# Designed miniproteins, single chains: the designs that were tried, part 44

Each design is a single chain, and the fold is of that chain. pLDDT is the mean over its residues in the fold that is shown.

## One batch from the design tools (miniprotein)

Design m1616
Fold by ESMFold2-Fast:
Structure m1616 (fold): chain A 72 residues (1-72)
Amino acid sequence: MAAALEALRALAEARAEEFRARAEELLAMPLEERERLAREVEARDAEEGRPDALLEMMLVAGRAAELEQARE
């Protein structure tokens, strides 16, 4: 848990601008399309045996939720 959390934090900090831009794009997508994209990323990571793309997607989704809340 701790190691994954540290990796996510470091990745988010190093690529904060990229994740913000991706989060804006994600917010512009219909929910159905966002869910489909998430499934594709998860399937790819499962096939490769690495959670890298899924972890990035989770960070982008988290930022998107923050932006959505702030727009209120």
Scores: mean pLDDT 67

Design m1617
Fold by ESMFold2-Fast:
Structure m1617 (fold): chain A 100 residues (1-100)
Amino acid sequence: MEKVNELLVEAERLAIKKKDRETARLVAFVGAEVTMMELALKLLKDEPELAKKLIEENAEKALKLLEEAIERSKDEELRELLRRAKELLEEETKKLIEEL
């Protein structure tokens, strides 16, 4: 998830610089959902089925927020960063679930 978090930070910074408050807010919420996925993985090592369920639920929420941010953003550079974050989040989520 480190590369996902790096892309989200870059996207939030770009949104702030462009005064796109709504996109910045949505990206911050995506970051919160990703943090919950990392916490589920770390704290539920002895409960893989529960970890998987929580990771899937938080990933679904994060992906919906990213899609909303992409649709709402007026800036193509910001939209490209958000699309990359979405693609990487989908790949990383799939890997985490396969390893549980």
Scores: mean pLDDT 87

Design m1618
Fold by ESMFold2-Fast:
Structure m1618 (fold): chain A 88 residues (1-88)
Amino acid sequence: KQKEKIEELLDSAKELGETKNEVEEFTERMLALQRKKSEILGEYDKEKAEEQLRNNEATVEKIRNEQLGILNSSIKRYELKAKELREE
C-alpha cells in the first residue's frame, strides 16, 4: 500500500539522518585527536606539526564531505520519492 511505502521511505531517510550525526561525531573526535597530536609534536617541531595537522585535517574533512554527500543524496532521493507517492 502507498502509505506503507511512504513510511518505509521516510524511515530510511530518518535512519540516514541519524548516520549523518554519527559521521559528524566521528569527524569531531578524529579532528580532536589530530589537534592533540599536533600540540604534543609542536613541543619538538612546531612547523612540522602544523604541516602534518593541515594534511591530516584535510584528509578527514575530505572523507567527511564525501560521506555526507552520499548520505544527503540518498536522503533527498527517499524524501522526493515519498513526496511523489503522496502527490499521486
Scores: mean pLDDT 83

Design m1619
Fold by ESMFold2-Fast:
Structure m1619 (fold): chain A 59 residues (1-59)
Amino acid sequence: SREERLERIAEEAARLAEERGVASGEKARDIALGKDLPVTRELFDVLVEAARRVAAEEA
């Protein structure tokens, strides 16, 4: 479902953000789930990468 996909993206984004030292996993997860929080360019790139990876795993 769309909700399950968003949760997978949020989990991947949290992992990548912490791994790359871009933001806390909690912040990345909250933004991926639609929270209105400030986003740096680096965090935006992490969110895009997380969505791309989840899409590739579904192929």
Scores: mean pLDDT 82

Design m1620
Fold by ESMFold2-Fast:
Order: sequence, then structure tokens, then C-alpha cells
Structure m1620 (fold): chain A 55 residues (1-55)
Amino acid sequence: SSLEESIARLERARARLEALRAQHADDPEFQATLDEQLARVEAILEKLRKKLAEL
């Protein structure tokens, strides 16, 4: 389903952001930006997973 596809896409995006964060451990300003993006991705994933569970 498109919902499952959206979840999978966001999970891949999260993994990429986590990898970038690890690569830039010495850049606190960039890490703060990545943490903000990760928080947004996690919030969307939570909402989508709740919708999937209600099906």
C-alpha cells in the first residue's frame, strides 16, 4: 500500500540521517540540524504507523 511505501521511504531517510550524524560527530551545528530533521521524521513515522495499525 502507499502508506507502507511511505513508512519504508521515511525509515530509509532516517537511516541516512543517522549515518550523516555519525560521519559529522565533530560538527555540533550540523548535528543539531540533523537532530531536528530526525525528530520530524520520527514524528511523521509515529503518525503513519498509528494509521496503519488502525486498518
Scores: mean pLDDT 86

Design m1621
Fold by ESMFold2-Fast:
Structure m1621 (fold): chain A 72 residues (1-72)
Amino acid sequence: MKEETARATLEALPAEASEEIKEAAVLYAYDRERGERELVRLLAESDAETAALIIEAARVALEVIARAEREA
């Protein structure tokens, strides 16, 4: 389940997101604590445009996780 959720998250992420953002969002789907820490770190270091992509990536990951949990 965790690996399938991580893969689904990667496939759903915005194409415009950098590999670093995609990796953090996928990590969030696989390991919430580590992924949250990485997403927060990226947000703190980002400009406004990058922050919008990070927020969208986190939202997508959360939606994929919620869907997987409903089907479990």
Scores: mean pLDDT 78

Design m1622
Fold by ESMFold2-Fast:
Structure m1622 (fold): chain A 61 residues (1-61)
Amino acid sequence: MGSVISETLRRAAELAKDAPQSTRLKALQAAHEAARAALEAGASPEEAVEAGLRAAQEALK
C-alpha cells in the first residue's frame, strides 16, 4: 500500500473511531477509493488525502 493511501486510511479510521464497525468499514472503503481516484487523476498526495477524508466524512453521515 502506498504511503498516501496508508495515511488516508489511518486518518479515516481515527475519524470513524466511534462509529459502528460496519460504518467504519464503509468510511474506510470510501476513503481508499476516493484517495486512489484522486492519485490516478494526477492529484498531489495532500489532495488525495483530503479527497479520501471528505469521502469518509460523507460515509459517516
Scores: mean pLDDT 81

Design m1623
Fold by ESMFold2-Fast:
Structure m1623 (fold): chain A 92 residues (1-92)
Amino acid sequence: GKEAEEGVKEAVRQAEKSGAKATGRVEGNKATITVEGASVSLMAGALAGAVAAEYAGAEAEVKVEGDTVTVTIEGKSPKVAGEGAREVAKGL
């Protein structure tokens, strides 16, 4: 829903503010945020945000490949996925 898309857009905006390139996708109850050119501090922020997303009731997975970080957030609803994406945005 729109809530998940808004959360993903905020996460992309925060990553870009840190000098990285970011993209986001929403598929039902799943939100995916990909950050390219991530610094070590931005990677740590993504991990912290993923943990916060789990405290918000979502399931979060973080994959690191070189300087690319992919955070996948899955909620019981699009609203929970959006709340998780906003927590990732706060970490970035």
Scores: mean pLDDT 80

Design m1624
Fold by ESMFold2-Fast:
Structure m1624 (fold): chain A 63 residues (1-63)
Amino acid sequence: GSQKQAMLQSLSNYIMKTYPASVLQNVAQLMNAIQQTAEAYGLTLDKATVKNLAEKLQQQAKQ
């Protein structure tokens, strides 16, 4: 729903602002950072959602 999409957007913004480029450039570390941040928010994400977010954030980090 829209609430979950808003939370994912906030989570994505937090990760891009908080983590160094070295983490953003490493897909495994980025996926781990996404999962840890989601858990801190009380949110459990499926592997597919974590992977899709990691790919999106990596593309944004290359710009």
Scores: mean pLDDT 79

Design m1625
Fold by ESMFold2-Fast:
Structure m1625 (fold): chain A 81 residues (1-81)
Amino acid sequence: MSEIEKIKKAIELLREKKKQTGKDTFSIDEVREILRKTGLSDEFIDKVLKIIEKYKKPGTDEISYEDAIHALKVYIKELEK
């Protein structure tokens, strides 16, 4: 499976978790767990988390659902050649 497919799966998992829990924010650890469930390597997870750190709320370990999806889509664009 491609890295792009794994990140698209992470987006699906985030959408489902939002639907199930009604949460509008996620911890960085929750995002990391979702990325690991897709089978992404630790190196790619670290790259995604660096992008997430730029979009997360300063002074917290939390990111909004919308910003998390945006960060994942940004990384997909970086991988699309």
Scores: mean pLDDT 81

Design m1626
Fold by ESMFold2-Fast:
Structure m1626 (fold): chain A 110 residues (1-110)
Amino acid sequence: SAEEFIEQLEREIRRRGDELLERLLAARTREEAQAALRRWVSEVLDLVEKAVREHPEIAEEIAEAVKRRLDEFLAEARERIADPALVAMVEAAVAGVKGEADALAAEAKA
């Protein structure tokens, strides 16, 4: 069902967010943190693009579910990351993914 599909997508996004947070907390350089963020952005956008392509009829619901999981991830990152510069990089990456998720959903409706 559409509900089961969205729940599975939300679980996968949460899993990848948890993995990213562990990598960011273990990162010793800005370059390592940036590389982890770039990989995560690519992986999450690939998941969203595939989800929207397979289920264009619920593209808006997919985008909203993705954005909810990203907001929860950002809240956790803000709580656990002490470096404000790293938090700012995470905020920028999350904002970018949210914008692309909305764009992919809008394109699926065209």
Scores: mean pLDDT 89

Design m1627
Fold by ESMFold2-Fast:
Structure m1627 (fold): chain A 97 residues (1-97)
Amino acid sequence: LKEEIAELLREAAEVAEEAGLTDAAERLRAAAEAVAAAKSKEELTKAIAEALLTLSEAQLEVKDEEAQEKLAKIAGEILKLAEELGISLEELIEAAK
């Protein structure tokens, strides 16, 4: 499950890069590595929360509607996988503070 989240973040980085959001793409790749490297639920929750924040920022910056839709879909899939890992939306919001 965390490996699937990491892969989705790498896919999001490619979408951001193709849309010209180089900084967002680099941050999403770093987030993918953080998710993959997480050894505790606390580390994983924080990494996912930071990744979702980065995805949200990328969605606001991107001007290509197709890229925006792809990033939104990836964010939704990550939220679903986080729920399967026992991480609630409330825990993600708290971790993002």
Scores: mean pLDDT 81

Design m1628
Fold by ESMFold2-Fast:
Structure m1628 (fold): chain A 64 residues (1-64)
Amino acid sequence: MMEELVRLEEEAYRLLKEKKASKEVRREIAFLIASGTLAYLAGNEEKLRETIEEIRELIRKLEE
């Protein structure tokens, strides 16, 4: 699961650069990545999965 979070982080930051996303969107991505990392360190698999899904949804919206 941590490998998935890292891949999503790389993809998200790439899309933020390509789309020239706003500061608000960049902060949202950074917050979700931090939240996912904390969930992983705490062993909270449920929270980690939820955060990964939120990042995927945000990436989907950026690709539109």
Scores: mean pLDDT 79

Design m1629
Fold by ESMFold2-Fast:
Parts: C-alpha cells; structure tokens; sequence
Structure m1629 (fold): chain A 71 residues (1-71)
C-alpha cells in the first residue's frame, strides 16, 4: 500500500525529530547534574521520561506498519 509507505516515512521523520530532542535533553540533564541543580534535574528527567515513552509508542507503531508491509 502506497498510503502505508507514506505513513511509515512520516513516522520515521517524527522518530528522528524526537530522538534529536531526547539527545539534547540528555545533554542538558548531564549539565544540570554537574551543577547539582536538583530542581532542574527533576524537571529534565520528567520531560525525558515523557519523550522516551512517546518514542517507544512510535517505534511499536513503526514495527507494526513494517510487519503489515512485509505481508
């Protein structure tokens, strides 16, 4: 299905953008840890958990779509 192939490409783009955001937040988290900024560490950990959860769901969706295409 051409529609499914387009959805996969858009999903892959969203995953790439989300992975970049996660990478940036991980760098900010390490900087906050070095500064011993407990409040900022907790805030960044919460944001990171939310984004990693979203990434997990998108990766599952991508896997399902690729499985459908392989049949």
Amino acid sequence: SEKLKKEIKELEKKIEELEKKIKELKKELEEAKKKKDEEKVKKLQKELLELESELGLLLIKLGVYKLILSK
Scores: mean pLDDT 86

Design m1630
Fold by ESMFold2-Fast:
Formats: C-alpha cells, structure tokens, sequence
Structure m1630 (fold): chain A 78 residues (1-78)
C-alpha cells in the first residue's frame, strides 16, 4: 500500500545517508512497485527515477523524472 511505499522510501534515504547505495536502490525500487499498486503513478515514477540515478543510469532517471512532472502537472489542473 502507499504507506508501505513511503516507509520504504524513508528507509532507502536512511540507507543512502549510511552509504548503503545497493540497499537504497532496492528500497526505492520496491517503494516504486508499491506506489504503482496503490495508484500513485507520480510517486512510483519518482522512486524509480531515484533508484536509476543511484545505479548510474542518469538518462533513464531523467526520462522518468520528466514523466512524473508531466503527470503531476495534469493532476494539478484537476
């Protein structure tokens, strides 16, 4: 659910501060999956982008960030 996605993202951030890059990547990828299942497409794309950025795939990370920004703008128009 969305709360589990948020909790995993916080754990990922904590792991990143501790230098556990691989653990952070795993947490952000799992957080993305849970956000997607909860219907939060914007958060799902943002968590996935962070995982790709940490893995060194900057091109894919930027692509996912742009998709998240476009979806967020559409949601803001309501």
Amino acid sequence: NLMEAVNLAFRGLARLQDGDIEGAIADFLKSSELAEKAGDKVSSLRYKAKAYELAGDFEKAEELKKKAEELKKEEELK
Scores: mean pLDDT 83

Design m1631
Fold by ESMFold2-Fast:
Structure m1631 (fold): chain A 66 residues (1-66)
Amino acid sequence: MKYEIIREQAEKIAKEAVEAGLISEEEAEELVEKVKEGDEEALKKLLELSIELGIMQLEEAVKKVT
């Protein structure tokens, strides 16, 4: 069950990445489809996007306190 939570959250993470300008809508759709098919590279990309979104949220919070 190691990546099942990430797979279940794939659509949410992909949507947030598109909204943040990290990937296109077309890339998001392809990524979600590949993750559902069990593509390990797509799973890694989704994990990287999730981490990048977290960093962006932290950077935005820091800018508000400076």
Scores: mean pLDDT 74

Design m1632
Fold by ESMFold2-Fast:
Structure m1632 (fold): chain A 68 residues (1-68)
Amino acid sequence: SAADAAKLAIDAAKAGAEEIEIRLSDGTVLRVKRSDAAKLAGAVLRVIGEDPEKVTVIIDGKEYVFER
């Protein structure tokens, strides 16, 4: 779910992930570096607000796929 994808991104940032990339089913790509907490907050809000069919979260090169 979008909420599960958002939670994973938040948990990864808390764990010190260097780069988090979120890809939405509409082709939107949101890339957040470790030092950019404001971009992470925006990406999380985008994921929850858009209710995408599919969300892919990439944490330091490892891919996680979430579907509705």
Scores: mean pLDDT 76

Design m1633
Fold by ESMFold2-Fast:
Structure m1633 (fold): chain A 85 residues (1-85)
Amino acid sequence: ALAELAKALAEAALALARAALRVATTAEAAALATAAALAAIGALILAEQALETGDLAVAEEALREAVRALELAAEALARAAAEGA
C-alpha cells in the first residue's frame, strides 16, 4: 500500500517533470525540469526497493521523496509555462 502509493506518485512526478522539460524555453526552466526528473527517478528507485524488500522505513522515505519530487515537478511546469507565455 505505502510503497505502491510512493511508486504511483513518483511516476506522476516524472511524467510532470518530462512535460515541464518539453515546454521549457529557457536554460533555467530546463534545468529545474531536469532536477525534478532526477528527484522523481530517485523516489522511484526507493519505492521499487521498498516493494522488493517490504521495508516500511524505505517505503516512508520513498513516499516523502515522491511528494517532494511531485512538488518540484509542478513548480518546474508552472515556471516553464509562465516563461513560454
Scores: mean pLDDT 85

Design m1635
Fold by ESMFold2-Fast:
Structure m1635 (fold): chain A 86 residues (1-86)
Amino acid sequence: SHMERVRKAALELAKWIKENPNASDEEIEEKARELAEKYGLSEEEKRSLIGFGKTLKANLDKIDEVIEKLEKGEDPTVAVLEALLK
């Protein structure tokens, strides 16, 4: 499904950010753009993926929880919100 492609792109981006915790916002934007093309995402979904990556960079302590939720099939927006809720 299209939503499954979005989830796979987000999971791959999250894993890349975990492996590259010092990546700049520009490097994250470039990786998100590459993944959006790889998974056939729309321009709006690409922008959302960029925002997702920047949010993960700001919250590296939550990245493993987000990865686990994505691997379980959760939507990227839901995974981030649940991981960041206090």
Scores: mean pLDDT 87

Design m1636
Fold by ESMFold2-Fast:
Structure m1636 (fold): chain A 52 residues (1-52)
Amino acid sequence: SAAAFAAGLAAALAALAAGKDGDEAIGAAAGAAEAAGGDVEAGLAAGRAAAG
């Protein structure tokens, strides 16, 4: 969903800003997307977009 993607993207960008690596950013995005509506796939896509 768009909400899960947005939540994931925000979490990934925050992780990267905190000095985390791309794998940690993707993990943070997945967790945020799950919390926002359970669309982990959208969270993973957002995390990869932010990290890559």
Scores: mean pLDDT 83

Design m1637
Fold by ESMFold2-Fast:
Structure m1637 (fold): chain A 87 residues (1-87)
Amino acid sequence: SMAARQANRERVQRVRELLEKYRKEADSFLKEIEKKYNITPEQREKLRELLDRYAQLKVALEIGDTSFQQQLDDVEAEIKKLLEELK
């Protein structure tokens, strides 16, 4: 139906806008951590990967897919652990 196609297009656009927002916030956070701490290239790559996963999971949760809540909690815990190792 036309309504279903319109709803799908609106969902795709919302996902793209939210993903761009969260990736921008993640990039800003990573730059702040790099300025504050002397992190290794390996730590930077791992943090970047975790922050990208965080952005994707936050988008899924905001569009109503609560099945990703545990994965989001796990990624947040891994980010926290990595940051504690930098202190």
Scores: mean pLDDT 82

Design m1638
Fold by ESMFold2-Fast:
Structure m1638 (fold): chain A 97 residues (1-97)
Amino acid sequence: SVEETRRRYEELVRQAREAAKTDPLFAEILAGIAEIDLGVLRSIAKRDPGNAEVWEEIAIAARALAEIYRILGYPQETVDRLEKLAEEYEKKAEEAK
């Protein structure tokens, strides 16, 4: 569900923020997990592009990954691209309603 996805990614971002201070390698692993999850959600959306909930979940995942990248000091351009992509996913969710 969208609510479960939101809660899961809020937790992942919190863990990444804590890990970035003491265990940078673990923080990078958390980024990798978010990247894999986003890829899986994209695959699901490709099979069912009319499913508004999946597009909402993809948008949540993309915003969470952007925040993790910001925490890890990735270039602002990389973060901005993910936030822009999340906006596009949110638009697709609205169109699929």
Scores: mean pLDDT 86

Design m1639
Fold by ESMFold2-Fast:
Structure m1639 (fold): chain A 74 residues (1-74)
Amino acid sequence: WVLLGNELFKLNRLEEAAEAYSKAIELDPNFAEAWSNRGLALEKLNRLEEAAEAYSKAIELKPHYAQAWNERAK
């Protein structure tokens, strides 16, 4: 499901990508990457409140995920 969501995201099929990530979350609710990727797809759809909720779940599951990406950006 995450791989399918990533392919749909690249094709700019953002609603379908978000749905595929939702299926990944249904199978493993602790999969922080699926929550993060769902948030990104929703953000691109300008569904900012839903995106924020998905990102919050990703951070809850992986509190240092944002710090790790910020460190790479340096």
Scores: mean pLDDT 71

Design m1640
Fold by ESMFold2-Fast:
Structure m1640 (fold): chain A 78 residues (1-78)
Amino acid sequence: MSIEELLELLEEAARHAGTTPLGEEVVALLSKAAQAIREGDFETAIELLERALELAREAGDEKTVELVEKVIEAVRKQ
């Protein structure tokens, strides 16, 4: 998966997260993860994405969970 495709998935996840409880915090974490990905800091990106995933699970946002899990898997394969 390309960096551009990863950033597109994060944007989609942020759109879904913004409509749920804890959404503001999840969106902030996804934004920081996107910046880390752009900088090539995949270790920090994974840490931020795992935190966003935990909050999305607490919110019951299955769509954001699925999208964030896809990004984590793709980043780990870099």
Scores: mean pLDDT 80

Design m1641
Fold by ESMFold2-Fast:
Structure m1641 (fold): chain A 61 residues (1-61)
Amino acid sequence: MKEEEERLRERAVETTRLAMETDPELGKENSLRGAEKVAKELKDKEMGEELVRAVREVAEE
């Protein structure tokens, strides 16, 4: 994975974990919604799919 993609993914995962520590259900929903929104704005669709996948993996833990 490219360093830029890895940094974006790590940041999204960290933010998702923090949100879920505050409110597991709402944090999960808001993080997934946020990732989907960011993915739509990205011109690189593969990067967007990877971002959503990473956030979903954390949310499913």
Scores: mean pLDDT 74

Design m1642
Fold by ESMFold2-Fast:
Structure m1642 (fold): chain A 77 residues (1-77)
Amino acid sequence: HAEEAVEALEAGDLEAALRHAERIAEQDPSYRPFVDAARTALAQGDRERARRLLAEIAAGAAKHQGNEELARRAEEL
């Protein structure tokens, strides 16, 4: 799910990135508040805030999975 979230973010598809972030939160509930904040930002039209929150979720999940290269890609978003 972290890889798919990063790929969606790189493509500019915040709605797809949010769906993948929701899957991350289903596996690790510690991400739930960040996913909820990203969903709220996206619903309010604050796409810049949503992108930042989704990138942070993806980077955190990638680091937890031991994928340092994927985390670096997310951090550069």
Scores: mean pLDDT 85

Design m1643
Fold by ESMFold2-Fast:
Structure m1643 (fold): chain A 72 residues (1-72)
Amino acid sequence: MEELAKEAGIPKEVLDRVIKEVGGETARAILQAVVDEKPATPEEAVKLIDSMVKAVKNGRETVAELRARAAA
């Protein structure tokens, strides 16, 4: 996960908070999805992560969708 955070330009503090809020497995899926989207700036990557974390906390369907997309 540290490698994914580095590729997205995410500070370790942000990564730690995401892991605490949604768990390591879900955090990794979110980071992978953000890296795949190739955000233009680290700021955009952080915004995407925040949006995905919020969506996961508001509904389980988002996690299932991320997993399904990753599995093809």
Scores: mean pLDDT 71

Design m1644
Fold by ESMFold2-Fast:
Structure m1644 (fold): chain A 74 residues (1-74)
Amino acid sequence: MLEREINIALLEMFLSIMKLTKKPPTPKEVELIVEILRELGLDEEAEKLEKAKDDIEKSIKILEEAIEKAKKEL
């Protein structure tokens, strides 16, 4: 549970930064977010984020959906 909670908190941090700055994540930040999503078993959301990384509004939506899905599982 602790690792899952930390991973969700990290995703929430990235989401907050994206919403505040309205800047798409850097390539390195995308890699980190994708890794975290895959560790949470959210492979579909990870792939969607990689494809939408240059679109801030799509990236925000994908990350919000991923966080909600992660919170619903245990």
Scores: mean pLDDT 79

Design m1645
Fold by ESMFold2-Fast:
Structure m1645 (fold): chain A 61 residues (1-61)
Amino acid sequence: THLAKGEAAFAAGDYRTAIVNYTIALEEKPSAEIYRNLGKALAALGADALAAEYFAKAEEL
């Protein structure tokens, strides 16, 4: 699944590839887990404000 591909990329430190795969996974099946994973990857790239928005979305689900 794209979620699994995103998690593998994140574990490898490839945060850009992780974001791409998490975004596709979110479009296929939205979930709090995917929003949290997107937030983590964005924070790892220094996009802290955007990461905070995704963490907030995860809490709303």
Scores: mean pLDDT 83

Design m1646
Fold by ESMFold2-Fast:
Structure m1646 (fold): chain A 67 residues (1-67)
Amino acid sequence: MEKEFEAEVKLALMRMMLGIAKIAKDEETAKKLEELIKKFEEAIKAGDYEKAEELFEEAVKVFRESL
């Protein structure tokens, strides 16, 4: 339950970052975030929470570098 809840929170944050990139019309960042979100959802379905954490950290890095 704990890890599933953390995964849902991280997914919501990633979707929020994607929304901001789309509003900013940053197509490159939006595309990268969409790919990372897809991989994150696949990692969660596989139960690979370590990979999900790495993907979330990469998404935060991509988003921060766009600012």
Scores: mean pLDDT 83

Design m1647
Fold by ESMFold2-Fast:
Structure m1647 (fold): chain A 48 residues (1-48)
Amino acid sequence: HHMEKLIEENKKRLPELARRAGLDEATLLAMQGKVDEAIELYRKKAEE
């Protein structure tokens, strides 16, 4: 698996991904070290 590469790329693309998903709050949570909370928001948003 190329999980490590995806994680690093997605970290750099977080602002862009948040824009597309409309998850600015999740991005802020991840930046503040609350990654688990951010992941839960992304997962819930994807379910929409």
Scores: mean pLDDT 63

Design m1648
Fold by ESMFold2-Fast:
Structure m1648 (fold): chain A 120 residues (1-120)
Amino acid sequence: LEELEEKALEATRAGDYVTALEYLKKLLEEDPERAMETARRMAALAHEQGRVTAAVNAALMGAFAAELVERGELTDEQVEALAAAFGVDLDRLRALVAARDGKGVMLLFLDRGIALARAA
């Protein structure tokens, strides 16, 4: 777990966001809480390096959305706004929110972040 977190942060320092988000997905499967915190650390690190990207922002917003979903606090208006902003499938996001599946929401945003990183 600590090794996956360190590898994600190391890849972020290198600007290898595909590798960073792939390690974050592995961490999410084992420890969702640590994965959400690691996403915030990755975003902070990228910001410090002047490398704020759509991929890193997708991971960060996925972590925030996952937390809100678990608490039942994510609104339909916020769901629509997030789907539009990141190009996430709206129907899939709505289904995950209705199921209160925070891990699924985080995974959906990480997959989108990887796609955005690969397209850059």
Scores: mean pLDDT 83

Design m1649
Fold by ESMFold2-Fast:
Structure m1649 (fold): chain A 80 residues (1-80)
Amino acid sequence: MEEEKKFVEELLNKAKQEIDRIVEEARSGRITLDEAIKRINEIFDKALEELRKKGVSQELLDKFIEELSKYIDEAIKRLP
């Protein structure tokens, strides 16, 4: 469904943007590495909760998890 795809894409983009902000805060010394990882995990958990509440298809949920997990792995490599 187009509406579900749009919701997933918007949620993914918001999560990526928030993760990028956290990486910049850690790189600037505003937060610790441990705090950055904690906040990134909280963003992931919150996004999964929102997707489950929305009742998105398993295929869209799996694609979201794969895409966001890859993005998080790359973000962690960018931490100090």
Scores: mean pLDDT 84

Design m1650
Fold by ESMFold2-Fast:
Structure m1650 (fold): chain A 91 residues (1-91)
Amino acid sequence: AVYNNLGNALFKLGRLEEAVEAYTRAIELDPNFAEAYSNRGAALQKLGQYAAAVEDYTRALELDPNLEEARNNLKALHEKHPSLVPQELLE
C-alpha cells in the first residue's frame, strides 16, 4: 500500500511522527494490514511511546503470528518494561 511505503520512507529519514501518521492511514484503508501495525509499533517505540507500541505489535501478531520483527521488538520491550508486556503475549 502507498501509505505503508510512505511510512517506511519517513521512518528511515527519522521523521517518526509523520511515519506514524502514514502507517495510521494505511491501517484506516486496510484494518487487517498486520505489517502496518508492526511498522507503526516500531515508530512509536522509537518515540518512547512504549504502551502504544506494545498494543500495535500485539495486534500485528494477532493478524499474522509469523511477523518476526513484531515478535522480536515485543520481546525486547518485555525485557526492558515487563509491566507493559505480560509474558502471555510472547507465546
Scores: mean pLDDT 83

Design m1651
Fold by ESMFold2-Fast:
Structure m1651 (fold): chain A 110 residues (1-110)
Amino acid sequence: GVEISGSELNKASQKNVEETIKIIQEIVNELAKKHGLPELEIEFDPSKSPMQNIQDVIRKLADFLEENPELTSELLERIDEAAAKEKNPEVKYILLAIREILRLEVPPLP
């Protein structure tokens, strides 16, 4: 895997972080609906830094996966699919960064 540092996420533009959070919100809501689970409220907060917004999203996703560990592989796959289709390189980078951090929080068992 690519080692992604927090310093690179601190340089992300507010617009691209907001767009990334919207993509994550759509993925999580589709996944929750598919599995009969309540939707997660993931919103961009303009009073917070881009990094704080990314950290808040990761925390909410990690909590969701701790409660629903069977969904970890499907969520990571959906983020990979979104990143593969993304034309904005910074949004693609942030999606992949979130995916790698989540993979480290809930590492696959052998």
Scores: mean pLDDT 78

